# Designed miniproteins, single chains, continued (5): the designs that were tried, part 73

Each design is a single chain, and the fold is of that chain. pLDDT is the mean over its residues in the fold that is shown.

## One batch from the design tools (miniprotein)

Design m18532
Fold by ESMFold2-Fast:
Structure m18532 (fold): chain A 98 residues (1-98)
Amino acid sequence: NLNEARQLASVGLHYAKRAVEYAREGDAQKAMAQALHAGIALNSAYRKAQEVDEKLAALIRQAKEKINEAVRYLEEGNNQKALEYLEEGARLAERAIG
């Protein structure tokens, strides 16, 4: 269901925006927790989107990959790169919910 995929992407966007907020505050631990939740929600959205809309699925997959890269940069202590990837992931998720 297209609406279900967008609702799950909206949940992912919520967590991604929270991760951006914490990353801007320099709270890497809270940013990582929110980013991990965003990744889980976006993965669920991706699975639902694959059943109904290839273009939506591709957009959600791109958002998920950006969030996963941000988590890696947070683990490495590269907070600047993590913020860039979190913002890009949130932007892509926002485009997905239209």
Scores: mean pLDDT 90

Design m18533
Fold by ESMFold2-Fast:
Structure m18533 (fold): chain A 58 residues (1-58)
Amino acid sequence: EAAAERAAHARSGRQLLANPDAVKKAIDEAVKANNLTDEQRKAMEKVVQILVDEARAA
């Protein structure tokens, strides 16, 4: 169960690395849909960057 979740996160990180523009669009959509603040948007961008860095290292 936990292994399947880890594999899914690894695949998501690889998709982020392959399609950074699509990821930026998704973040913008989430910010707009949920009326997020600039601070919350920066937090999401940092999380995405961590996932990209993990995918690049793997």
Scores: mean pLDDT 68

Design m18534
Fold by ESMFold2-Fast:
Structure m18534 (fold): chain A 88 residues (1-88)
Amino acid sequence: SSLLKQLKELQERRREIHEQRLRAVEEVLDRHGASPETRQRVLALVREGASAEAIAELLSPAAAEALQGVDPHMAMLEVKRAVERAIS
């Protein structure tokens, strides 16, 4: 039926968007020097559809260490913006 076809197309689009988001978030993790433990937690949150704010909060300690010359609050804001761009 046309409804079944539309549902399948919607599911495929969701899968493609999700895969793109995971890839983009992995790039953010690599750029900010996330530890293996932090990487696992962030990727789990992305798979569960967590907000950019929740992801940034978990990643902010690694970002503060990786972003030389930036205070921790600014490091968190930069990570949040990068994550928002990645998952949007």
Scores: mean pLDDT 69

Design m18535
Fold by ESMFold2-Fast:
Structure m18535 (fold): chain A 93 residues (1-93)
Amino acid sequence: MSREELRERLREVQEELRGLLEELRALRAEHADDPAAVARLEDEIRVLEGVLATLEWVLADESASPEEMEEALEVAEAVLEHARATLAALRAA
């Protein structure tokens, strides 16, 4: 991918992660009386917040290499899939 294509894809994944973060926070509120579910959701929320901070840093850094952007994208996409799986599992319970 070009640097511009990588930046566009990073922004797309960033928006998807922000949406999932809101869904995880809502689900945590619904499960407030379930310590095991709350702990799992808090861990997932913490990971998403960390990845979002990394994406903001990479997108703000005009000197970020294509390799750094590709690495950030791979991590973000993996976290996105894990968060979706966590939401599906907890909603099915």
Scores: mean pLDDT 84

Design m18536
Fold by ESMFold2-Fast:
Structure m18536 (fold): chain A 104 residues (1-104)
Amino acid sequence: SELEELEEEIIELVEEQQKNPTEELRKRIAELLRRLAELYERRGDLDRARQARIAALALTDPEKAKEALREALREAQARQGNTDEALRQRAEELIPKLVEETRK
């Protein structure tokens, strides 16, 4: 599929940049990431689309990328607003088992 081909091309270019970083390669990766974001949006995968856009911005405009990342993190935190409470409930279940294990 076009999506799989584009993901593979981006991975190959990222590996190339790790070995020999150039500004031209960085810009090419950013262009492909923006195209990847558009494909994700067309498929209804808005979270992956946002991640791809932020990654592209990080390569070309770090300040805008920081702003977009802060917004994305705030939305993710709002959706998972009980993470600390879920962890507390998990700990309440695990503590008795840990105590029992220590007695053996």
Scores: mean pLDDT 69

Design m18537
Fold by ESMFold2-Fast:
Structure m18537 (fold): chain A 95 residues (1-95)
Amino acid sequence: SSDEDEALALEGEVLDAIDNNASVEELRELVKRIRELAERSKNPEIKTRLEELGDRLESLIRFREEHPDLPDDVFRALAHTLIVLSYYDTLRKLS
């Protein structure tokens, strides 16, 4: 569906942002886009998936702000793992 295609594209953008050490401001803009897509999505599975992604990304932003001295490579590894595992867990629940 178009909702699925938009969700997949946005999820890819989140992973790319993490891998490229995006700023907290850039990550917050992604959260906004995730929330907007979740609100307009009429597919409950896609809505839940996006809401969970947004919650995870918000938690990662908060963690980064609480630990500003954490090396970028360590943060990236943690963030990538949490996002990828969260995405996999959500897909498993929807199948």
Scores: mean pLDDT 81

Design m18538
Fold by ESMFold2-Fast:
Structure m18538 (fold): chain A 88 residues (1-88)
Amino acid sequence: SKITLTVTVKFDGSNPASTTASISGSTGSSDGFTVSVEAPSAEEILQGNFTFTVTVTKGDITVTAKLEVSKEDALAGGTFEVEVTVEL
């Protein structure tokens, strides 16, 4: 069966290392899921790449989603959401 997780990413363009991700919603039980996020590097931001990589894991299951934001949002920082669908 499939479960969709809503992941909330909190980002500060002045401090990409402080980027956090959390599961904020789910169509089923979020028990046992963990989430991590990789913010775009300073080099990627300079090249116009504003893509976050969100990884969701449960046991041996790993699913990766890409969250692309606008240049204005990447520079301002803020809170963004992405949906990750996992097949169990």
Scores: mean pLDDT 81

Design m18539
Fold by ESMFold2-Fast:
Structure m18539 (fold): chain A 94 residues (1-94)
Amino acid sequence: SKIVEHTKKLLEEAKTKQEAVAAAAGGLEALAEGSEDEEKIKKLAEEYAKLSLEEAKKLAAGYRQKAVADSDEKAKEAAEIEEALKEQLAKIEA
């Protein structure tokens, strides 16, 4: 998936917990909307990075639920984004 690929790239570049959560939120919104545009995903991540961690998490959860409800394929891709987020958070906290 192009959306998962672009989101994982942004997650790998994240240096803070806020940046990692923002990247995942941007990817989940793009996934729910079906947008594969790398620049749009990057812009969404930048917008989420301006929010608090709790606000970004809440919005990301809403888009995750929308993606999961839409199709099994999007549910699988949302899970891949969430796993990549967990891996990046572990690296940041190490």
Scores: mean pLDDT 83

Design m18540
Fold by ESMFold2-Fast:
Structure m18540 (fold): chain A 59 residues (1-59)
Amino acid sequence: SADAEAEAAASGAKLAKAAPSFSAEQAGHMTGRELAPGLGADEARLARAGAKGARDAGA
């Protein structure tokens, strides 16, 4: 859902700020794992949203 993707983007951005050594991809993977662990396509979708949020935050 759009709400879940917005939450993932916010989580990815927060993670990038808290751990600036993380790449956007690492922040995205952590976000997907946290929000949709083991849910295949949903985990991947939220990981992409998290990575975008991290990039937008400067990761």
Scores: mean pLDDT 77

Design m18541
Fold by ESMFold2-Fast:
Structure m18541 (fold): chain A 116 residues (1-116)
Amino acid sequence: GKALIDQLQNLLNSDVIDYKETAKIFVQLAEAIRADPASTIGPLENLLRKEENQKKLLEAIKKIVPYLSKEELLLVLTVFAHTAEHLYNLTGDESAKEFAEELRKLGEEHGIKIPP
């Protein structure tokens, strides 16, 4: 969990991003969160507490879309939207709510409905 999030944060802080490799890390992280939320959700929520990270994550997700299958895109969008919505419910952070809403819009543009 934490190691994958640290890898993702390092990639997002890079001046040159390999979006094909980034797509693989997003999928691995989303799969890890679904398999064991208790060990993985905390570090992801910590990453999402910073508005600058929310903006970088949204841009990265938009750019990795061509490298994802529809199933992988649904998984990534669902995990990140639900994590951000949970963070909003805990903290009242409006930027986390906006981040989740942008992911839902991105899903709709690709014919994907993220569950409530």
Scores: mean pLDDT 81

Design m18542
Fold by ESMFold2-Fast:
Structure m18542 (fold): chain A 106 residues (1-106)
Amino acid sequence: GPELQKRLLELLKKAGELIKQGKLKEALKLLKKALKIAKKIKNPSQEVLDAAVEVARLAYERLLQDERVPPTRATALALRLIGAEFDKDLVGIIETAIEMLELLLK
């Protein structure tokens, strides 16, 4: 419902700000909470989808700057993000962002 989408949007925006600040462990914790809410949303708004994509793009930019991350793995995650964005798959976008942050925290 509308309240779940509003709460999800607030969590996604906060996670994005934490990624910008380099607080990746805190961002990951918020994204895991966001994923639980996203799984309950049948018809995500475009605003929620755009916020999820922005979080994943911010995580991807950090992934590209980390020499420890294999280029093939970064490419696979980029392709998953592009596919999920095209399909408007909110859960897939957030799961991809989580996986990007987990690679950065290894």
Scores: mean pLDDT 89

Design m18543
Fold by ESMFold2-Fast:
Structure m18543 (fold): chain A 70 residues (1-70)
Amino acid sequence: SRDALEAQIAALDAEIDARLAQLAAEQKQLQEEAGDDPQKQLEATKLLLRKIGDITGLFVQRRALERQLA
């Protein structure tokens, strides 16, 4: 039903918001740990990109549900 789809989208929005908040906190910590070291900065960037990939998957799921709602 439409109500069930809207509830699923709301649940995904909450999960995305939580994961983005976690990513922001982890990005800050990794940047502080890397400092001015280019190799540590590259390693931090690689870790953050992997986490961004996981969050992108949630956006794909959300888009699929929105297409069903339309």
Scores: mean pLDDT 86

Design m18544
Fold by ESMFold2-Fast:
Structure m18544 (fold): chain A 91 residues (1-91)
Amino acid sequence: SRTEKEREEMLETLAEELLSDPSLAEPAVKKLAEMILNGDEQEQLDAAKLLAYIAKKKPELIKKYAEEALKKALENGSEEVQKYAKEALEL
């Protein structure tokens, strides 16, 4: 839907802002990994989408701070969460 596209656009914009400042990128990726592990289904989905976008620009941050959380999401997450977790891990 249009509302879903607007949300995805907002998440992409947020990811670009976080990536523009190295001091924000690291704590953001750590927080997103925590949301994958302990968040509700919507928080897991939002975090997986953001991590997938970040992985396209700075895959090293994903490998260092989010890889374990994303691997658990591939085993235990919803189908949508698994899709974005797979994209973030480049599987």
Scores: mean pLDDT 81

Design m18545
Fold by ESMFold2-Fast:
Structure m18545 (fold): chain A 71 residues (1-71)
Amino acid sequence: SVEEQVALLKIYREALDLIREGKSLEEVISYINKKIEELRKQGIHISDETEQGLIETAKRLVSDPELLELS
């Protein structure tokens, strides 16, 4: 849904900001997990695949910050 897409985009942008601020991978993953659980509690359907996709993207961006230029 549009609501799901907007919520995911907000989480993604906030995760990018955390990475740019030099937050650890553990802190970024904890943030993503917390926000996705909040959305699920509100009845917004986020798949496990989507959650894992965001986490894997965060891992790559923390490991190679030059990828932030392409995001």
Scores: mean pLDDT 81

Design m18546
Fold by ESMFold2-Fast:
Structure m18546 (fold): chain A 99 residues (1-99)
Amino acid sequence: MTEGEKETRVTQVPKDGTVVNVTGYMNIVFETGEEPKIVRATNKLKVTNKDGTVVESVSEREVVASGGEGVIVKAEVSTTAKAGDVTIEIEGTGEILPL
């Protein structure tokens, strides 16, 4: 079994002076039995400040993974957090590609 994990961290200072730190994770789990595959994990982060200013960030990671026996399982992660005068959204997706 192989797990793919991506971490994204952003520090945002809204116009009201509130500092917000955000960390996002995505896990892609491989069942055993699969031939080697390329897993592409993408994290998208969106921060909306009190004044309506939007900051977006995207990060990607590719991993070659093999699970032995079974079926590849894709995990999709989305997290929304509100901290005072800001809204934070973290969305994670995984794509499995042939090697």
Scores: mean pLDDT 51

Design m18547
Fold by ESMFold2-Fast:
Structure m18547 (fold): chain A 66 residues (1-66)
Amino acid sequence: MEDEAEKKIQEIFREKVAEKLLNESISVEELIEEELKAIDELIKEDPSFKEIAEKIRQEMEERLKS
């Protein structure tokens, strides 16, 4: 389940970030924000991933904090 959630998040993230990278440079903070948005989008698409997606979100926030 984690692998599926991570894969879906990365797919959404890749699509969003690729467009920005082609048109403009992105900061690390912006990259993290886009990944958090991808997590939210996954939760809305499939609520069954909510628990795992929330764990991934917390890990991302922890990385940003440190």
Scores: mean pLDDT 73

Design m18548
Fold by ESMFold2-Fast:
Structure m18548 (fold): chain A 65 residues (1-65)
Amino acid sequence: GPVPQPGSPLERRLANLEKLYATLPEEEQKRIDELMAKAKNFHEKLDAGEREILRVWARRERAAA
């Protein structure tokens, strides 16, 4: 269904990205918005590049936390 599945790597990344989002400049927020929109519509069809971007954000999250 449309409800998020807890424990998935993508769900975990999205939750942590939301925390970072509030502290980011607008240009970074725009990038996050685009990725989140894609994830909502194409979560099953995310390509390797989009997954790589989420992985990079996970690194930034670790550095910022």
Scores: mean pLDDT 62

Design m18549
Fold by ESMFold2-Fast:
Structure m18549 (fold): chain A 72 residues (1-72)
Amino acid sequence: MEELVKEFKKISKEILENFTIEEFKNIWGASLSDKNELKKEFEEIIDVIIEELKELGEEALKGAIEELRKLL
């Protein structure tokens, strides 16, 4: 479980990093401030998702990790 939680967090953060860069392409100069604010909100969402997946079991968390890997 702990290993799966770490993997999920790692992949999620990598995806979010790419997402925020892409989203702010037209306002590149302001992206750092907006990116930090969005990161805080997304980290909270990730923690909620992890909690829900842990309730569903290790197989659900493994499945979610596999889906996230497809987005990298």
Scores: mean pLDDT 67

Design m18550
Fold by ESMFold2-Fast:
Structure m18550 (fold): chain A 95 residues (1-95)
Amino acid sequence: SDLRKAIGQAIRDATNSVLDDYYKRNKVPSGLELLRDYMRERLRKIRDVLESLGKLTPEQDELIDKAIEALDNGDFDEGSKYSTKFTEEVQKILD
């Protein structure tokens, strides 16, 4: 579907953006820094796509905010939990 393609492109754009930033800065991130930055950028890009299409729900927006807050606080378990819940909610729309 067009939505599935847009989400897939957002994920690729997020990954490329994070890698390009580290490459241009000649910096090698730790595995946890890279994971955090990937998760945050993917959440932001997917949110932007859903918002642009009028498909972003208040529940999805709250899950993204909670995931980003947890990741910023170094709580990767909570960040992953909220990110996974957001992905599950997005998958329901793609079906």
Scores: mean pLDDT 81

Design m18551
Fold by ESMFold2-Fast:
Structure m18551 (fold): chain A 68 residues (1-68)
Amino acid sequence: SANYSGLSEEEIAALEEMRARIMEIAREAKRNGQPLDLAALRAVVEETAARLGPALRAQYLALLRTHG
């Protein structure tokens, strides 16, 4: 979790891992001519949010509700 106003090393790692997993899901869909797996994307985002500190997690989930 974050000790100061910046992102912790764990939070940065979680966000980078999320990006890589989302890219793999997108590549798999494109390779197979399938629509994007929104359930798999949601699961990745929720799993990543659980690895974030409580303040940052709340902020990201609020942003997703507003814009996604």
Scores: mean pLDDT 73

Design m18552
Fold by ESMFold2-Fast:
Structure m18552 (fold): chain A 67 residues (1-67)
Amino acid sequence: SDEELALIKEAVRRVGEERGLPEEKIEAALAAIDKETDPRRATLAAAEVLGIDPEELEREAVRLATS
C-alpha cells in the first residue's frame, strides 16, 4: 500500500541519516522504492542500494508505524 511504502521511505531517510550515508545514496534508495509496488520488494531494493540489512529497514518501519 502507499502507506507502507511511505513508512519504508521514512525508515530509509532516518537510517541513512543516522548512519551518515551520502545524500545521493539515500536519494537512490528512495528512487528504488518508487519502482516497486510490493513493500517487501521495495525494502529489499532500498537495503541493497544503502548496503544494509533489509531486516534493519523493516524493523525501523515497524517502529515508526507504532509511534
Scores: mean pLDDT 83

Design m18553
Fold by ESMFold2-Fast:
Structure m18553 (fold): chain A 66 residues (1-66)
Amino acid sequence: DVTGLMMRALAEEVETGKETPELLKIKAGLYAVKGDKSPLAKKYMEKTGMSEEEAKKYYEELLKRG
């Protein structure tokens, strides 16, 4: 359940003010799946050190686990 995972991660970030590595990778994966070319999408890719292909793979594996 990616929606539930996203809502929990977002709530935790809001409460703690911390960007966890897991949350950053989830955001990068979402932008990669959308094919988003905005500066924000690039920033998340750069922050995680992941390529578009790697971010998509991470997101796909995350969905298989949940």
Scores: mean pLDDT 70

Design m18554
Fold by ESMFold2-Fast:
Structure m18554 (fold): chain A 84 residues (1-84)
Amino acid sequence: SKEKARELADKIVRLSMFIDPEKLSLLLQRLYDAVKAGNEEEVKKVIEEMKKLLRDAGYSDERIEEFVKNVEELIKLVKELLKE
């Protein structure tokens, strides 16, 4: 549902609060474009860049794993919402 997608997006933002919002926004836009295009290689690449950004910012492995799980769940919901 749209509500669930919003909740996951809000959770992703909260999990990444110490990252530059502009950099995160650009990565999220790139992720959305890759999902819309069905480009699975680009999706994986963006997720790896997000992981690196979080790791470089000093986030724990546990928090990075939680972030990735929420991003993957959001991708699944976006794909569902884009289907006819």
Scores: mean pLDDT 77

Design m18555
Fold by ESMFold2-Fast:
Structure m18555 (fold): chain A 84 residues (1-84)
Amino acid sequence: MTEKKTVKVEKTFELSDEEAEKAKKEIEEMSEEEKKKLAGIAAGDWARKNGLDVEVTVEEVLKLEAKAENGKLTVTVEAVVSLT
């Protein structure tokens, strides 16, 4: 049976104020397909860091937020994924 999990990944990047604002705008302007691709990358990274040798498929993107503050970009991805 394919297991479905909700995965939440938060990453903080140290960027210049200009790069942080640019990246935030790009994330806000992403298409649904681009959001799924980003969520898939984040979920795959999460799986690798947790020692899981599984295929990760993004079923639904629940949340994708970007915050740019004081030379930092914080990206939060929350998605329902299938593990195979």
Scores: mean pLDDT 77

Design m18556
Fold by ESMFold2-Fast:
Structure m18556 (fold): chain A 124 residues (1-124)
Amino acid sequence: MEEKVDQIAEVVLKVASKLLPEDVYEEIKKFMESLRTTREKLIAIVVVLGHLLTLFSYEKVKEALEEALEELKASEEVKEMVFEILELLSKNSLIEVGVRVTGESAETVLEREQELYKSLLSTV
């Protein structure tokens, strides 16, 4: 399970590198690499994908995900998990999806979202 979460994190970082300016991508990479546990990495995956969906259309994020999954030769299980998270985020709030996917509290998910946005303020 931990190995699959690490693969999903790599896919999400590759999507960020395709869609975002280099300075914004570096901050997202730093945020993702700061997280140590499987649950923290899952929160980061949800937070980063949710952020991308605020900036880009669902179709554009989905296309970038399909490209990243192909380039990284991701397993079918990793593909299914990533697209499930993306679909949930398209229909639900980031906090609701974060709680559902990770089992963490809404406060923990919100804290991680705020941490990312605070780091991104350095690029604005």
Scores: mean pLDDT 80

Design m18557
Fold by ESMFold2-Fast:
Formats: structure tokens, C-alpha cells, sequence
Structure m18557 (fold): chain A 80 residues (1-80)
């Protein structure tokens, strides 16, 4: 889960360098990584990761960024 979130942060940084949406998504996913590392169970870590991903997906959808939304949806499917 943590490695998936790190790869996704790298992809977002490459796709949306210097954009507000990119920075917000990177921040959301970084917080999700931090919280997931503090999780007491793998199930808790997965729920934390899913919340961060779903929040980022909502942000991408609100900005009509179909490509970033598709990347986030794929990550959600891998964790679910």
C-alpha cells in the first residue's frame, strides 16, 4: 500500500508539476502515507489509504482532470 501511494505521488508530480491540483493531491497522499504507517493493522492502513485516494479522486473530478481521475480510480481498485 505505501509503495503504491509513493508511486502515485511520483506520477502526479510528473503529470502536474507546479499546479495547485497536483500539490493538493500530493499533500493528501503524503498525509495518507504518514497515517497508514501509524496504523495498528493492515486493514486500518488500507482504510486510511482508500480515504486519501477517494479524497484525491474527488479533487481530480471537480477539476475535470479525467487522466488523473483514471490514475486514482486504478489505485483504488488495486487496494479494494
Amino acid sequence: IIELLRRLIDEVRKRLPGTLIGEQIVTNLSIAIFRARQAKTPEEAREIALRGLKGSLLLAQSNKDEETAALLERAIREIE
Scores: mean pLDDT 82

Design m18558
Fold by ESMFold2-Fast:
Structure m18558 (fold): chain A 77 residues (1-77)
Amino acid sequence: MLKEKIEEALRKFEKIVEMILKAKERKAGEPLSEEEKKEIEEARALAEEINELVEESEEVREALEEKAREVEEELKK
């Protein structure tokens, strides 16, 4: 079902966004911790899964692009 694929992709994307937000808050002039590096590796795996879903469906790509734009604007605030 297309809606399930979109929801799955969006949830995976949200996890990546949470990691970006944590990196912004915790950086405060410190280098990345080992835990943060592990989280980045997990985010890469999630991104690869998202890319596969995007390649299978144009609707998934459009939904993710809209969500990414919203998040990007939110992060600038």
Scores: mean pLDDT 72

Design m18559
Fold by ESMFold2-Fast:
Structure m18559 (fold): chain A 100 residues (1-100)
Amino acid sequence: MTADVTLSFPLPKDVKKSQVKAVLWLGEKDGKVRTIAMLVDGKTYQAPEVQGRASISVTDDSVILTLRDLEESDSATYFAVVITDKGIYTSEKVEVTVEG
């Protein structure tokens, strides 16, 4: 069954959407951390294994990570690093398990 996942992380209370410079979407699996996608200057860059399936958006209160057409290989612990004018913020980690 094809499924999508949407992960939503709150922006820090003192951070406005206009102050977000970049968002890094990271995945941790088997003790390794890798970049899944990046949002820089309104453009999304994707790792080859998620090409066409991953998107990042920033709202007034949240960073939203969406991964479409989930594969078992997408099972990982995901988090975001948000780079702003006020500093660098790391989101909570969310475990995603895709079962066949």
Scores: mean pLDDT 83

Design m18560
Fold by ESMFold2-Fast:
Structure m18560 (fold): chain A 99 residues (1-99)
Amino acid sequence: KEKAEKLRKELAETVDALETAVLQGNIPEARRLGDKAAELAKELAKIDNSPETANFLVAQVLRLVGVALESKDPEAAELAFETAQRIAKAFNEGVKEAE
């Protein structure tokens, strides 16, 4: 549980940085942060499949969709949508691997 809380905090901080990078049009940084967010989501899902963690991951996905809609850079917007989909997929894969 303590490890899950640490991963949730790190994922939230990574999504915060990703939001900033997307809105600034910093594509290389956004790609790096997107890869990190997907990896963190999968690791979190493997160790914590609680409704709290599921709701947290859904909130991160919706947040990235919102950032994509606000982005003035089409490439950055596409990357934000792609990362949201990757987080959702990573959660499902992590849950399956935990079972």
Scores: mean pLDDT 80

Design m18561
Fold by ESMFold2-Fast:
Structure m18561 (fold): chain A 119 residues (1-119)
Amino acid sequence: SERARRAAREAARSAQGAAENAKLAAESSGYKSKEAVESAKKAQEAARRAEEAARRADRGDAVEGAREAARAAEEAGEHANKAALAAAKDPSGKPTSASAAAISGAGAYGAALIARRAA
């Protein structure tokens, strides 16, 4: 299923963007928010799983790969949002980095819904 493979790749790309912005949000707080740091790490782990799932979809398990990529992208978005909220609570945090993490997290969630429906 070409549609499932494309949706899985998009979910993985969106998950990576969310994880990167979650990391930047944690960095902007000077790593003072342990919650932001831990959430950013979990977002990065979820993004890695989304990439593995997208590769699985490309190798022939398109439906299962898309389903796994959807779940991983959803988790990456959730953790990116948690990192954004935690970083925003720190007075030294940059509001723009927190906003970017929240927006990209919502994008990963949206890509996850598309991948789940394509599976």
Scores: mean pLDDT 82

Design m18562
Fold by ESMFold2-Fast:
Parts: C-alpha cells; sequence; structure tokens
Structure m18562 (fold): chain A 75 residues (1-75)
C-alpha cells in the first residue's frame, strides 16, 4: 500500500528531524515522495521539509513533515 509506505517514511523523517539527523530526515523525506509521486498535496510539504532539513532548520522540517503526514492519513 503506497499510503502506508508514505506514512511510515514520514514518521521516520519526523523522528530524524527531531533528532537533528539531517541525512536521515532528507533520506526518509525523499522516500515518502517516491512512495506517492503523483500526490502534490503530500509532495509539496515534504519538499519544504527536506529543504528546511538541508538548511539545518529541524523544527521547521519536522512541522512540514507532520503536515504531510496529516494529509496522507486523511486519505
Amino acid sequence: DAVERTIEALQKAIEAAKAGNKDEAVRYGRQAIAATPDDTEVITPVTKGISYALEGKFDEAAKYFEKALEIARSK
């Protein structure tokens, strides 16, 4: 199930971001995008989360991954 894979990846991305682990936050964010390539509602906040993680802004990265997770769970 693509939705389940997206949710799992986003949960791991949030955990990594909260831990300050940039490489894992970016990796799991990209994995979430790969699981739902045609869902712009999820992809947009995940892309922002990845961008913030790359800048070391982990609180903002986590918030955007959490927003994407809420959207994914609503489907």
Scores: mean pLDDT 85

Design m18563
Fold by ESMFold2-Fast:
Structure m18563 (fold): chain A 84 residues (1-84)
Amino acid sequence: IKDPNTQKALEEEIDASMELIEYSLLKKTNAPKEEILERLEELIEEAEKAVEYAKKSDTPVAKEILRSAEEVIKIAKEEKEKLE
């Protein structure tokens, strides 16, 4: 990846993906509500960072990361509201 902002967006998208996997596992194993909420907050934070870096770049990869990360933020916020 040649563009620094696209590279940072991808790194944050990877971090967000890891948080999403962790959230999914905690939810499937009926982990305590507090742990699930904490993971959703971390997911939203990492996805928001991906959006921030993706917006600074016009590469096709950055545009796709932007779309994906915005969708993840929307879903994670809806899930958080349902748990609260």
Scores: mean pLDDT 83

Design m18564
Fold by ESMFold2-Fast:
Structure m18564 (fold): chain A 73 residues (1-73)
Amino acid sequence: LENEVFDNFKKAETLLKNNKSNEDLLNSINNAKKAIDYAKQVAKEDPSLGEEMEKVIKRGDDIISKANSLLNS
């Protein structure tokens, strides 16, 4: 489950950084949403990881915001 958080987060960051198409931006948003959902689940199951998961959630929201801004530009 933790691996799913970080794998989806890294995919989202890479797609946003590459930013070669609207498809990449949409896939970045989808991977960021998956990372956030898994991070919320991990934080509920293991509160000791709450701070790390909160950081992933915040960064995931930032990715979604940036990707949406680029899609609407």
Scores: mean pLDDT 83

Design m18565
Fold by ESMFold2-Fast:
Structure m18565 (fold): chain A 92 residues (1-92)
Amino acid sequence: SLSEASLLAPKRALEALIRFLEEAIRRLREEPLPREEIEELLREAERRLEEARRAVEYFLSTTPESPLSEELRRLLRRAEELFEELRELAEE
């Protein structure tokens, strides 16, 4: 339903961000990327992570005790860990 799709939007955004971060990390590890492309990946990753954090915080403010809330917290932590890995790799 439309209501279910709206409730799942933060989860889908986090899953898409995690896929983006995993691919960005793979690219930095497997190919020599120009510095400008690395900086663009970092800017996009940071922007999407900030959007995801806001979406999760909003969801948790309205539905803190749902099973989905624990899943969203785990996915957000995973995205934050991957972003830090991407940042560290970009500084090498």
Scores: mean pLDDT 82

